# Ledger of designs, part 70: designed miniproteins, single chains, continued (5)

Each design is a single chain, and the fold is of that chain. pLDDT is the mean over its residues in the fold that is shown.

## One batch from the design tools (miniprotein)

Design m18560
Fold by ESMFold2-Fast:
Structure m18560 (fold): chain A 79 residues (1-79)
Amino acid sequence: TVAKFAEYLRLIGRLAKQQGDEKVAEAFYEAADHLEQTGDIASALELLTKKLEEIKGKEYADTVRSSLETMKKSLEKEE
């Protein structure tokens, strides 16, 4: 679950980098690294949300967080 979610964060980061959003990509990679080190999805999402708010603003950060919390619930049901 934690490993799958970290892979998902890295996948989104790679997609952002391909679209030219390097700072967004870095935020996702840092969140994935934090998740792999701590195992704490909530802490990783908080870190990511704060970085995205600084880069793109609160509305963008809130939208991404909502999407990721939905994905987290989906991955938890696959166990």
Scores: mean pLDDT 79

Design m18561
Fold by ESMFold2-Fast:
Structure m18561 (fold): chain A 100 residues (1-100)
Amino acid sequence: SAEEEALIAELRRLVRELVELALRADPETQNILISVASELQAIIDALEAGKPPSVEELERLLKSLEELLKRAQALNAPAEAIRVIERSIEVVRRLIELQK
C-alpha cells in the first residue's frame, strides 16, 4: 500500500540518521544507536520480502526500543540521538496499528 511504502521510506530515513549519529557518538551511545538501526533494518527487510513481522514480533521490538531509549537517557545522550530513537518508537507503533 501507499502507506506501507511511506513507512518503509521513513524507516530507511531513520536508519540513515541513526548510522550518521553513531559515527559522531561516544562508544556507549554508538552501540545503542547501531542496535536501534539494526532492529529497524530487520523490519525493512521483512516488509520488502513480503513477510511483515507479526504484531507480537513488533511489540517485542517496541519493548526493546523502549529499553534502548531508557539506556540512552540514562547516559545523557545528545538530544538529537534521543529524538531519533523516539521517532523510531513512534514508527514501530504505527506499524503495529497497521498490522491489527
Scores: mean pLDDT 88

Design m18562
Fold by ESMFold2-Fast:
Structure m18562 (fold): chain A 70 residues (1-70)
Amino acid sequence: SEAIEQLEKGLKAAEEGDGEKAAEYAGKASRLSTNPEAARLAEKGGAAAQAGDTKGAAKYLREAIEIEKK
């Protein structure tokens, strides 16, 4: 799934402390996701990353990945 690939890239960026890159990948994942709950979590992750909360971003992106893999 392209959505999962973008979420995993966003999570890696967030874990590396790169909020700008995490927000970019989270935004792409939100647009690609067909699951509204996963899309909402990706949006929250992107917003957290843009605010400099890379730990919060990683948390939301991990939750989005779990929902997409169901």
Scores: mean pLDDT 86

Design m18563
Fold by ESMFold2-Fast:
Structure m18563 (fold): chain A 102 residues (1-102)
Amino acid sequence: SPEDIARLIAALDRAIEQLKRIKENVDKMTKEEIKENVSAILDALIQEARRLGFDEVAEELEKLRKETLSRIDAATTPEQIKAVLDELIARLNEIKERLRKL
C-alpha cells in the first residue's frame, strides 16, 4: 500500500541518518562497536521490511548487511570504513528511490 511504502521509506531515512552519525564518529569508535551498531541498524530495517511484506527488499538488505559487515571486518583504516559506509548509504538511497516509483 502507499502507506506501507511511506513507512519503509521513513525507516530507510532513519537508517541513513544513523549510518551518517556512525560515519562522523568512526575515528572515535572501535571496529567492533562500528560492526555492532551497523548490524543493529540493518537488522531493524530488515525486520521492518519483512513486517510490511517487502520480502524482496528484506532479502536485498540481508545481502547488503553480510557484504557490509565483511568489508568493515577487512578494513584496516578509518578511511576504508567511511568508504564502506558511504557505499551502504548510497545503496539504501537507491532502494528508497525504487520504492518512490511504486
Scores: mean pLDDT 92

Design m18564
Fold by ESMFold2-Fast:
Structure m18564 (fold): chain A 71 residues (1-71)
Amino acid sequence: SVEESREKRIKELIDRLRELGAPEEIIELIEEALKYSRADEVEEALLKEAREQVEKYEAELEKEQAELLAK
C-alpha cells in the first residue's frame, strides 16, 4: 500500500541517520513526516529537508573528523 511504501522510505532514512549518529532533532523531523504522511505535499517537503540534513550532517562529520586529526 501507499502507506507501507512511505513507512519503508522513512524507516530507511531514520536507519541511515542513526547509523551516522545524527542528533535526535533530525530524527524527530523524519518522525513528523510519518505523522504528516497523509498530506503528500507536507511529507515530500519534510523528506526533502531530511535528506538535505543527512547530506549536511555527513559533510560536517567529515570536517569535524579532519579537524580532530589535525589537532
Scores: mean pLDDT 67

Design m18565
Fold by ESMFold2-Fast:
Structure m18565 (fold): chain A 101 residues (1-101)
Amino acid sequence: EELDIEAIAGNPTALLELGKQAYEEGDYDRAIRYYEQAIKLSERLGKPDAEAYLNLGEVYYKKGDYETAIKWYEKAIEASKDNPELREKAQKFLEEVKKKM
């Protein structure tokens, strides 16, 4: 809905950072939009971003949408084969969400 995201649509790292800032401010809907754009751009560039999947899962977890959070954490695990720290973090969050359901 906000056009500001268009100004940085060419840089998935910048979109990810703006999403993190929105999340820290408690603006979860803005964080979701930035993370979704970062994911879409990274996928178009052939470079899926496991960190963006993880962060999107965390936003849905904060919103109480545990089923959606689980789906994004699973995508983060799949996309983080070359990043064991991020994969471990995603696995721990996945288990924590499952305990709340």
Scores: mean pLDDT 80

Design m18566
Fold by ESMFold2-Fast:
Structure m18566 (fold): chain A 69 residues (1-69)
Amino acid sequence: MEERQRELEEETRRLLEEAERALAAGDVKSAYELLKRADEVAMQIAGERGLELLERIAELRKRVDEAEA
């Protein structure tokens, strides 16, 4: 993989992990902001890997929406 693509994938994974931890701690606002950032980074990733990360972000967003409701 190209260095730039790998860095974007690593950043997206870190943001997803932080968002999951924030949601588990009840910090819905932080989880939402982390997911916004992850979405912005993941959109820059080419091909199927970017789509897989965007799907994971969408699933976690559903959990944030459920926690806010």
Scores: mean pLDDT 80

Design m18567
Fold by ESMFold2-Fast:
Structure m18567 (fold): chain A 78 residues (1-78)
Amino acid sequence: DAKKLIEEAEKLLKEGKYEEAAEKALEAVKLVAEKLNDDILEGMALLAYAVGKTIKDYKFAAEQLIKLAKEGLEKLEK
């Protein structure tokens, strides 16, 4: 359930567990992208995670991935 993964990622983000939040958010985006058959969304998610890892800013990665997951979930539930 992508919604539960998003909720878990948001909770981890509030707890300051940025790397774990980014990982859960990435799982959520990948799940939503698979259901939408949207390779661009999956690519954007992987790029956001890779950028966050490279610049050592997992908070940025988590915030971007949560946003992508929510946008994808909104499209899936319409």
Scores: mean pLDDT 84

Design m18568
Fold by ESMFold2-Fast:
Structure m18568 (fold): chain A 65 residues (1-65)
Amino acid sequence: KEELLEELAKLLEELVAATPEEKREGAEALGEFVLERAKEATEEGIKRAVEAAKEELARAKAENG
């Protein structure tokens, strides 16, 4: 569980870094919210969150970095 949370945290950090500066504060707050929810989620829930974050990061990089 902790390993999955660490992976999710790293993915969220990369998503925030890929976010325009004007929206970064909101992205950081959203990332913190997702991480707090994930701490109370099942292992399957965290795995799904990791997969979703990977897809969002790939989409962000493909569309505009």
Scores: mean pLDDT 74

Design m18569
Fold by ESMFold2-Fast:
Structure m18569 (fold): chain A 61 residues (1-61)
Amino acid sequence: SPKEKADEYLRKGIEYLKEGKYEEAANSFLQAAGWYNRAGDFQEAARAGKLASEAIEKAKA
């Protein structure tokens, strides 16, 4: 389902963050946000988008 795909990308993003792979984390969180939007879970989509923005900022540092 769209929600299951979103949850999988969210987990991947979190693991990439733990590894310091900020570009991969950001991409995974953006994928999660897209799938949460498709699932109609706009609150989780917004949360995943914020995580992506934070990962992008860390990638620039």
Scores: mean pLDDT 87

Design m18570
Fold by ESMFold2-Fast:
Structure m18570 (fold): chain A 61 residues (1-61)
Amino acid sequence: MASIGAQIGAAIGTALAAEGDRETRIEKAKATLLAMGVDEEEAERIARAAVALGEGARELD
């Protein structure tokens, strides 16, 4: 029973650490969420948001 906050945090961390294209980062974040038991729909939504946040941080800083 992982908390939703822990799942989101793990996805964001994975997205920030991931290299390659947006699609690759999204897939890595989504895989992390799926491994934690998140539904495919929710995992895709969170992964996309996490990658967008991570890219914004990396490109700006």
Scores: mean pLDDT 70

Design m18571
Fold by ESMFold2-Fast:
Structure m18571 (fold): chain A 70 residues (1-70)
Amino acid sequence: PSEEEIEQEINEALVLAMIGLADTLAKRGKLEEAIETLRWALEYAKKNNVSEEVIELVEKRLKEIEEKKK
């Protein structure tokens, strides 16, 4: 793989890991920290040209956790 392809895979893996962290925080009742983690992940994903599919996952998880906070 090219340097660009490796970087893309790393960026996607990092964003997916952030989603997993946010999920864990939400399960522990740390909803605000989970929201902060997902907001950071969304910004990182957009800046680093992560796939729309992964960006959509972050947006969906963010909405779900924000709804739980209500």
Scores: mean pLDDT 82

Design m18572
Fold by ESMFold2-Fast:
Structure m18572 (fold): chain A 71 residues (1-71)
Amino acid sequence: SEKEKELEEAIEEAGLDEEERERVREILNNPDELEAVREAARLAVEREGLPESVLEEAEKRFEEAKKRAAE
């Protein structure tokens, strides 16, 4: 949850619209859409020019969440 909030804050600092921010939150509450969130975050990072290190940490977080859901 903390890492998820850090991802949201990074997206917000990039200057994304409020609609995009709310969409990310809605998808985060949907475990089946975690992969879509990961891809959207990667595209946002590329578009805004954020450090890839932020995306790498988010990806590890998403992978761990999927493993927990599967087990």
Scores: mean pLDDT 61

Design m18573
Fold by ESMFold2-Fast:
Structure m18573 (fold): chain A 60 residues (1-60)
Amino acid sequence: SIARAVGYVLRAIGALLDGNYEEAIEALEKALRILEEHLGEDDPFVKKVRELLEKVKKEK
């Protein structure tokens, strides 16, 4: 459900605040899969979550 995807995004933000990049990436990847399935790849929210995931991956 979309509510679960939002939950994963919030978990990712919490992980980023704790400096846990691995958990943040995992949570964002789970959120992105759910959002793409329900809203489609071209949805603005899906695009924003994908942008965030790519930024987090570049930080290390």
Scores: mean pLDDT 82

Design m18574
Fold by ESMFold2-Fast:
Structure m18574 (fold): chain A 64 residues (1-64)
Amino acid sequence: SSVFEEVAELTRKAEKAKNKEEAEKYLKEAREVLEKNKEKLSVAEYVAARLLIIGAELDVELKF
């Protein structure tokens, strides 16, 4: 879905960010997109999107 693709792109931008503030901004946007559009996703897509965000958040915490 377009929502899943948007969340995936935002997590990718967070992982490529030059500093922690930029990375956290993209991660916040990814969570807001996911929660705002939760009803437009299948259960599998929602779970997959949540795991992408959690993985990216952990990567950012370990990197910066």
Scores: mean pLDDT 86

Design m18575
Fold by ESMFold2-Fast:
Structure m18575 (fold): chain A 72 residues (1-72)
Amino acid sequence: SEMEKVRQFLELAIKGLEEQLAKETDPVVKKGLQRQIALYKEILADPSLSVEEIKARIREVQAEIAEEYAAA
C-alpha cells in the first residue's frame, strides 16, 4: 500500500541519518541530525496520520532544518 511505502521510506531515512550522526564531528550538524531523526520518529510513531499528512510533516521538518542551518 501507499502507507507501507511512505513508512518504509521514512524508516530508511531515519537509518541513513543515524549512520551520518555516528560519523559526524561538527556539533551544529550533529544537532540538526538529532532533531531531524527525533521529528521523523515522531511522525512514524503517530498512527493517526494519513499518507498526505506524513508527506506534509516531512516537508515541514526539511524546511525547519534548512532554516536552522541557514541561521547557524
Scores: mean pLDDT 84

Design m18576
Fold by ESMFold2-Fast:
Structure m18576 (fold): chain A 67 residues (1-67)
Amino acid sequence: MLSPEEQAVLAAARALAEDLVARGVPLEEAEETLRRVIDHAAKRFNIPEERKEAILKEVLEYLRELY
């Protein structure tokens, strides 16, 4: 199960994905932006790499569904 910090990062990243799509950002650029934001958040909150990868995978799957 995701921790509260992991859930907050996931929710924020999903909201960012929706904003990027609404602003017409290309898929490749949106993916790069989300990867960078999630990597920075993981370092800030000391989220393990395995959990970071799970969050990233779910956010990128969500992003691709929006395109």
Scores: mean pLDDT 81

Design m18577
Fold by ESMFold2-Fast:
Structure m18577 (fold): chain A 58 residues (1-58)
Amino acid sequence: VELSEEQRKAVLEAENEAIRRLALGELSADEARQLGFEKAGERAGLSVEQVRAFGRQG
């Protein structure tokens, strides 16, 4: 998946937010993972599949 610099930043920020909420006990691991992908896609203008492909590479 080829992402712009802004899209990469948006994906990482969304994933970090989901991880932080997981660490605070606000979400389960599955919920945090799903939220991270959905918010990353929303912020970067990508599908959930594209976000997941980026995550596997990084």
Scores: mean pLDDT 69

Design m18578
Fold by ESMFold2-Fast:
Structure m18578 (fold): chain A 70 residues (1-70)
Amino acid sequence: MEELRKKFDELVEKAEKATSPEEINRLIKEIGELFDKMVEEGEDPSTAAARYAAAVLHAIGAQVEKELAA
């Protein structure tokens, strides 16, 4: 579990630093795969999904908001 959380944190960091939509899309896919593995380990799927989705959407949303304001 802890190892999966570490991988997730790394992917979120990469997504936040990624500027190309291709990179972001790939990272989102990998986060989804990690979510599946965490559910296999016994993590509550709704709680895990909500937390991870919020983190990813927060980073992407911040970029969209910034571009919209420009």
Scores: mean pLDDT 67

Design m18579
Fold by ESMFold2-Fast:
Structure m18579 (fold): chain A 71 residues (1-71)
Amino acid sequence: MAQELLEEARRLLEEAEKARDQGKNKEAMELVGKAMRLAFEAVRLDNSPEVQAQAAEIFERGRRILLEIGK
């Protein structure tokens, strides 16, 4: 179900933030990439505005993590 993919993506973003806080930047980048892929798959399974909005929030959060690592 699309909601399960979105929930897993959010868990991966939480783990990415923990990895970033520990200085594990490469692991954090890999976790963000996986979370973004799951969000994209959720939209492919369910293109409703609700799922699209949740996926957009996941992409924005992941992008912010990547920008913080890149500084």
Scores: mean pLDDT 85

Design m18580
Fold by ESMFold2-Fast:
Structure m18580 (fold): chain A 100 residues (1-100)
Amino acid sequence: MEAKELGELGKALGELGKASTDGKEAGRLGALGGGLAGEGGELAKTKEEAELAKEGGEAGKEGGLNGVKLAETPEEVALGVGGAIAGIGGQITGELALKK
């Protein structure tokens, strides 16, 4: 999969996590979005691809945090935290790809 596709998909899934009204869904979408954004950042060869990975990571982080906020069980809290961590990783990877 191309870096651009991974970043775009990561951002879209992270945004769905942010908009979710279910803690489990938000956490899972945040984790998937953050993970895909991180892969996009690792594969990024252009500044635009790296910026997409950073944005996808930010969206995944917010999706995971929304999952924590909506969580009703300890397992859902763990999913949301995992999503936030994955999103932070994607954001950092995108930022690193932006460096010369």
Scores: mean pLDDT 84

Design m18581
Fold by ESMFold2-Fast:
Structure m18581 (fold): chain A 64 residues (1-64)
Amino acid sequence: SVEDSFAARREELLEAGRENAKKAIEAKKAGDERKAAAYATASALLLSMAGEHEEARKALEEVE
């Protein structure tokens, strides 16, 4: 169904967003500020697309 398709897409966006958040933290710990910012931005965008706006904001703040 359309509802099932939206749920599946949302789950994929959440997983991708959270994976990018982990990569952002790893890049920050490695001292790669540009890479950390890029992953954090990707994470925030993906999480926002999934409707997780607060989690998206926190992803950006974590590497700021």
Scores: mean pLDDT 83

Design m18582
Fold by ESMFold2-Fast:
Formats: sequence, structure tokens, C-alpha cells
Structure m18582 (fold): chain A 56 residues (1-56)
Amino acid sequence: MEEEIEKLREEAKALLDEMRAHGPTPEQIAKLREVLEKLRELGVEELDLSDFPAPP
């Protein structure tokens, strides 16, 4: 689980980097939300969402 959580965090950060560089699209936002939901299912609620744009 720890390795899975770390992988999901890295995926979320990579998506945020892409969205920051090129601007968020609804599909990127949906993908990020799915990754964040997986993290939440694994008990991770500490992810900083301050850089996450509002849902489309």
C-alpha cells in the first residue's frame, strides 16, 4: 500500500505539472480526480489541493 500511495501521489503531481504548464482540460481534471479518489480510498487525506483547479 505504501508504494501504491507514493505512485499515486507522483501521478497526481505529474498531472498538476502538466495542467500548470499547459492549462487544465476537463479530461486532465477528471483523471486527476480519479487518482485523488484512489488515494482517498487508501486512507490518504493529506494531499495538498491548493493548486488543484475547481471542478469543470
Scores: mean pLDDT 69

Design m18583
Fold by ESMFold2-Fast:
Structure m18583 (fold): chain A 99 residues (1-99)
Amino acid sequence: SPFREAVAALDAGDPERAKELFEKALEQYGKDNPVLLTLLAQAYLRLGEFEKAKEYAEKAIKVDPDNAPAYQILSEAYRKLGEEEKAEEYRRKADEVMA
């Protein structure tokens, strides 16, 4: 399964392979799958592609507004892009949905 291989690639520290496999899984399971969107955002974050990490985390939140991992990724992406106020806003939102 592309999903299982993608998760294994992320765990092994290969975000490039994880990205490709998650993109393939997203096409198979549907473009609105919040788990796959969140994992793809995480892969982009590890690759240093912060704008793409932000894009996919925002898509995940649009589908599932209670997705704490997606808010955490979005916060980190904003921090890496130098937008500290937005980073703090989304860190707080992650804390709220985990409560």
Scores: mean pLDDT 84

Design m18584
Fold by ESMFold2-Fast:
Structure m18584 (fold): chain A 70 residues (1-70)
Amino acid sequence: DLEERIVEEAVKLAEELLKQGVPAEEAKRIAEKHAYERAKELARKGEISSEQAMRAMIAAGKAVKELIEK
């Protein structure tokens, strides 16, 4: 599922940035932007619908927030 892949990519990116010493707020911003750009790209290419893109972005944002705001 492409929605799940976008969420996984965002969480993995946030984890990698935190491991590299990037501040939590910065890692969150970068990971959320990655999810947005990825969803936008897939929707533009017709690989997912606009509704699926929105759902993926919301899910990715929630997952990254939960990772960082423990």
Scores: mean pLDDT 81

Design m18585
Fold by ESMFold2-Fast:
Structure m18585 (fold): chain A 66 residues (1-66)
Amino acid sequence: SNEEGWKKAEELAKKDPSAGFLAGGGRLTVISRKGSATADFGSEEEARKKAEELVKKYPKASLGYV
């Protein structure tokens, strides 16, 4: 589910502070050395807000928009 995808994305970001965050098309994908997870928020605005929240918690991560 989207909630499960988001929980996995947060866990990956927490475990790998240098992970990449990619937001686009209403989705947020976290890519790390431990794996990847995608969450679908149904809107580009919501996906961007979630990406910004993660970057505030993990400022060494990279953020991209696609």
Scores: mean pLDDT 79

Design m18586
Fold by ESMFold2-Fast:
Structure m18586 (fold): chain A 65 residues (1-65)
Amino acid sequence: SVTKETAMMIRAIAAVIESGGVGVRIVDGKLVLDVLSSDEEAIRRAEEVKKEAEEEGLEFEIRVL
């Protein structure tokens, strides 16, 4: 079976690809996605990805740089 850590890493990679974010990391089981403040489309897409992740029970944080 897929471990929780492996599932989180796959989700993190998908999140940065789907949003157009500039960085992603996992901190104490929380997915942290970095987006540029100048990229309004990436911010909107990041919020959609966050909503979907949180509906699946994952902790998700967006950092606007």
Scores: mean pLDDT 81

Design m18587
Fold by ESMFold2-Fast:
Structure m18587 (fold): chain A 77 residues (1-77)
Amino acid sequence: MLTKEQQRELAEGTARELEANREAILEEVRRLSAEEAREAAEYFRRLAELAREAGAEEAAAIFEEAAEEFERIAEEL
């Protein structure tokens, strides 16, 4: 299993990549079904909890924001 330090590094790296590609990711999510978009939102909410436990609070906030946006897209689909 990954160490807490490795989990923090992965969370921070993933959050940076998400922010760098935010608009492209949102466009891809808009092409999904409402159910798939909701699943993506749930996945990122879980990542936010794991990031917070690993001490990556900024990454957790980014994941929470992404989850909220994905849920809004799901409601529009």
Scores: mean pLDDT 79

Design m18588
Fold by ESMFold2-Fast:
Structure m18588 (fold): chain A 51 residues (1-51)
Amino acid sequence: SLEEELKKKLEEQMKKVRDRILDRSYRTALQFSTDPEELEEIKAFLEKLEK
């Protein structure tokens, strides 16, 4: 299903960017960012990382 494919791809991308971007960077961007698209992506990554 589409949901399974998206989940798998998201997990792979998260592992790849993990070394580049720290959770703290996401939290900082979330606090100060005003871009709606950026905020949605940051929230998604934070939820996965904080889990």
Scores: mean pLDDT 70

Design m18589
Fold by ESMFold2-Fast:
Structure m18589 (fold): chain A 59 residues (1-59)
Amino acid sequence: MEEVEKLRRDAEELRERSKELLEEGKESVSSYAAGNILLAGASASEMLARRKEEELRKE
């Protein structure tokens, strides 16, 4: 569970930072691009966390 919790925490942190960058992206294309990259990272971390959680729950 510790690994799953870390992945979920990382995903949440990335998502929060991406929201901030996307708001700045209204004035800056580079911030908009960075925000989208962080969103993709957050989604990947959430998917990994869900897969590991399901594996642990089956046991």
Scores: mean pLDDT 76

Design m18590
Fold by ESMFold2-Fast:
Structure m18590 (fold): chain A 68 residues (1-68)
Amino acid sequence: MLSREEFLAQLTALLDRWREAELAGDLEGARETVDRLEELVRQADLSPEERARLEEFLAWLRERIERM
């Protein structure tokens, strides 16, 4: 599992990348970023509550991509 510090650093970087892709209308980049976020969440040592919140957020990101 990734360390908490490494997880947060990678999460922040990927969220920034996703936001830039959405603003640019880069559907491929947005999808790739969400896929990477899902892998990151899978590898992270998270509480069940933290995991559930992140999975809800990822579902919201996917819904947002559908509306792009």
Scores: mean pLDDT 81

Design m18591
Fold by ESMFold2-Fast:
Structure m18591 (fold): chain A 69 residues (1-69)
Amino acid sequence: SSLTPAQQGIVDLAEAQYKKYEETGDKGFLESAAYTAAGALSNEDEATKKAVLEAIKSEEVRELASKYL
């Protein structure tokens, strides 16, 4: 299923932060990516959480965000 524009915005922001982690090696950007996803999803239903997390390409961000949820 296609994400809503708001859900796609969460994915895009998390991926932009993860890209900074890939470019710099700074783990703070990895943590920021995960926190961005988890924070945006904290009050969402389980279907929305699953759809947005599955759309994030980085397994590291998905795993860390899931721990923060």
Scores: mean pLDDT 85

Design m18593
Fold by ESMFold2-Fast:
Order: sequence, then structure tokens, then C-alpha cells
Structure m18593 (fold): chain A 55 residues (1-55)
Amino acid sequence: DLAALLEAREAIARVEEEMGVRLSTASDEQLRELAERLREEGHDLAAEIVEEIRA
């Protein structure tokens, strides 16, 4: 669903800003922390996307 993907991207962008990191340059540990925060906030799809990048 396009709407779900857009929501996931917005959640990722917000957490990127909060943490002061970007997915393209983040370390493995920063990606883990970002995914964990997304899951804690209920953004499961966004967390899955970040976990796929880390893997």
C-alpha cells in the first residue's frame, strides 16, 4: 500500500532528524537504535525497512 510506505518513510525521516543520522551514512549500531525506536513508537513497517538495510 502506497500510503503505508509513505507513512513509513515519514517516520524514518523524523527519527533520522531526532537522532541526527541518515540511513545512507549510519553505522550498524545507529541503524539498530533507529529501528528499535521506530518499533517502540509502533512504526513496525518502518522498523522492518531499516532492519533490511542493516542486514
Scores: mean pLDDT 79

Design m18594
Fold by ESMFold2-Fast:
Structure m18594 (fold): chain A 77 residues (1-77)
Amino acid sequence: MRAAVDEHVQRAIEALKAGNYEEAKRHATEALVLAGVDPETAERIANLLVGIAKRDGPETAARYLRNLVDALVAARA
């Protein structure tokens, strides 16, 4: 589980830095679903992350995604 979550987080961050927001949304959604978020909520969070990346830059969005996924995975341990 953790390795698959981390792979999707990494791909989402790379896509955010590249400005590929559709790919970023897809990988962020998958990482959140694997971390235990329902698909509809995961997609809403992924859309919010893309909004953050466009407004505040990809590093801010990447940090938010990493912190959120880490908190979700820790809560399930």
Scores: mean pLDDT 83

Design m18595
Fold by ESMFold2-Fast:
Structure m18595 (fold): chain A 66 residues (1-66)
Amino acid sequence: MKEKQELVAKAARDTYLSNIAAGESEEDAKESAMKAARMVGRRLGLSEEETEEAAKKGIEEAEKEL
């Protein structure tokens, strides 16, 4: 359970950082990160709420890294 949410958070974090590094705005990078997270969450059988929570956590961790 927690491992699946960690994979979603990682997908969101990695996507956000990649898009920021490519010169995208924070809004566009967050949207791309949320899309990636939702795709991973759906494949892992997570609920929409679990997926969005994990994605937000991943993005927050990425923002703290910058």
Scores: mean pLDDT 81

Design m18596
Fold by ESMFold2-Fast:
Structure m18596 (fold): chain A 62 residues (1-62)
Amino acid sequence: MKLLAKAKYDYEAKKKDELTLKKGDEVLIEKVVDDTYVYAKNLKTGEEGLVPKEVLEKIKEL
């Protein structure tokens, strides 16, 4: 299942495999990795990486 979500606030990557986001950036959640992280694509920048679930709000299911 893929989800469209939005960054609730600015988030800077803390690891090289994490995704940096600005507040309001839309992401496509491609995979749920664990209880803390999803793997997502930033639709504005085209970059992919791990994002903490707490940073994102769900927009719609795809």
Scores: mean pLDDT 80

Design m18598
Fold by ESMFold2-Fast:
Structure m18598 (fold): chain A 57 residues (1-57)
Amino acid sequence: AEEAARRAAEAARAAPSAEEAGRLGGDITQKMVDAGDLEAAEAAERAAAGAISRAGL
């Protein structure tokens, strides 16, 4: 959960646009859902959204 959240936040922060940040965060979240780790998916989604908001995207 924590590692997935960290990776999602890093991907979102490194993205050049809000659209790309959302896509990268969504990809990480979807991988967690596919693996059946719903807690990691929820953490990744929240972390990506938070990173996008804080970056002013």
Scores: mean pLDDT 70

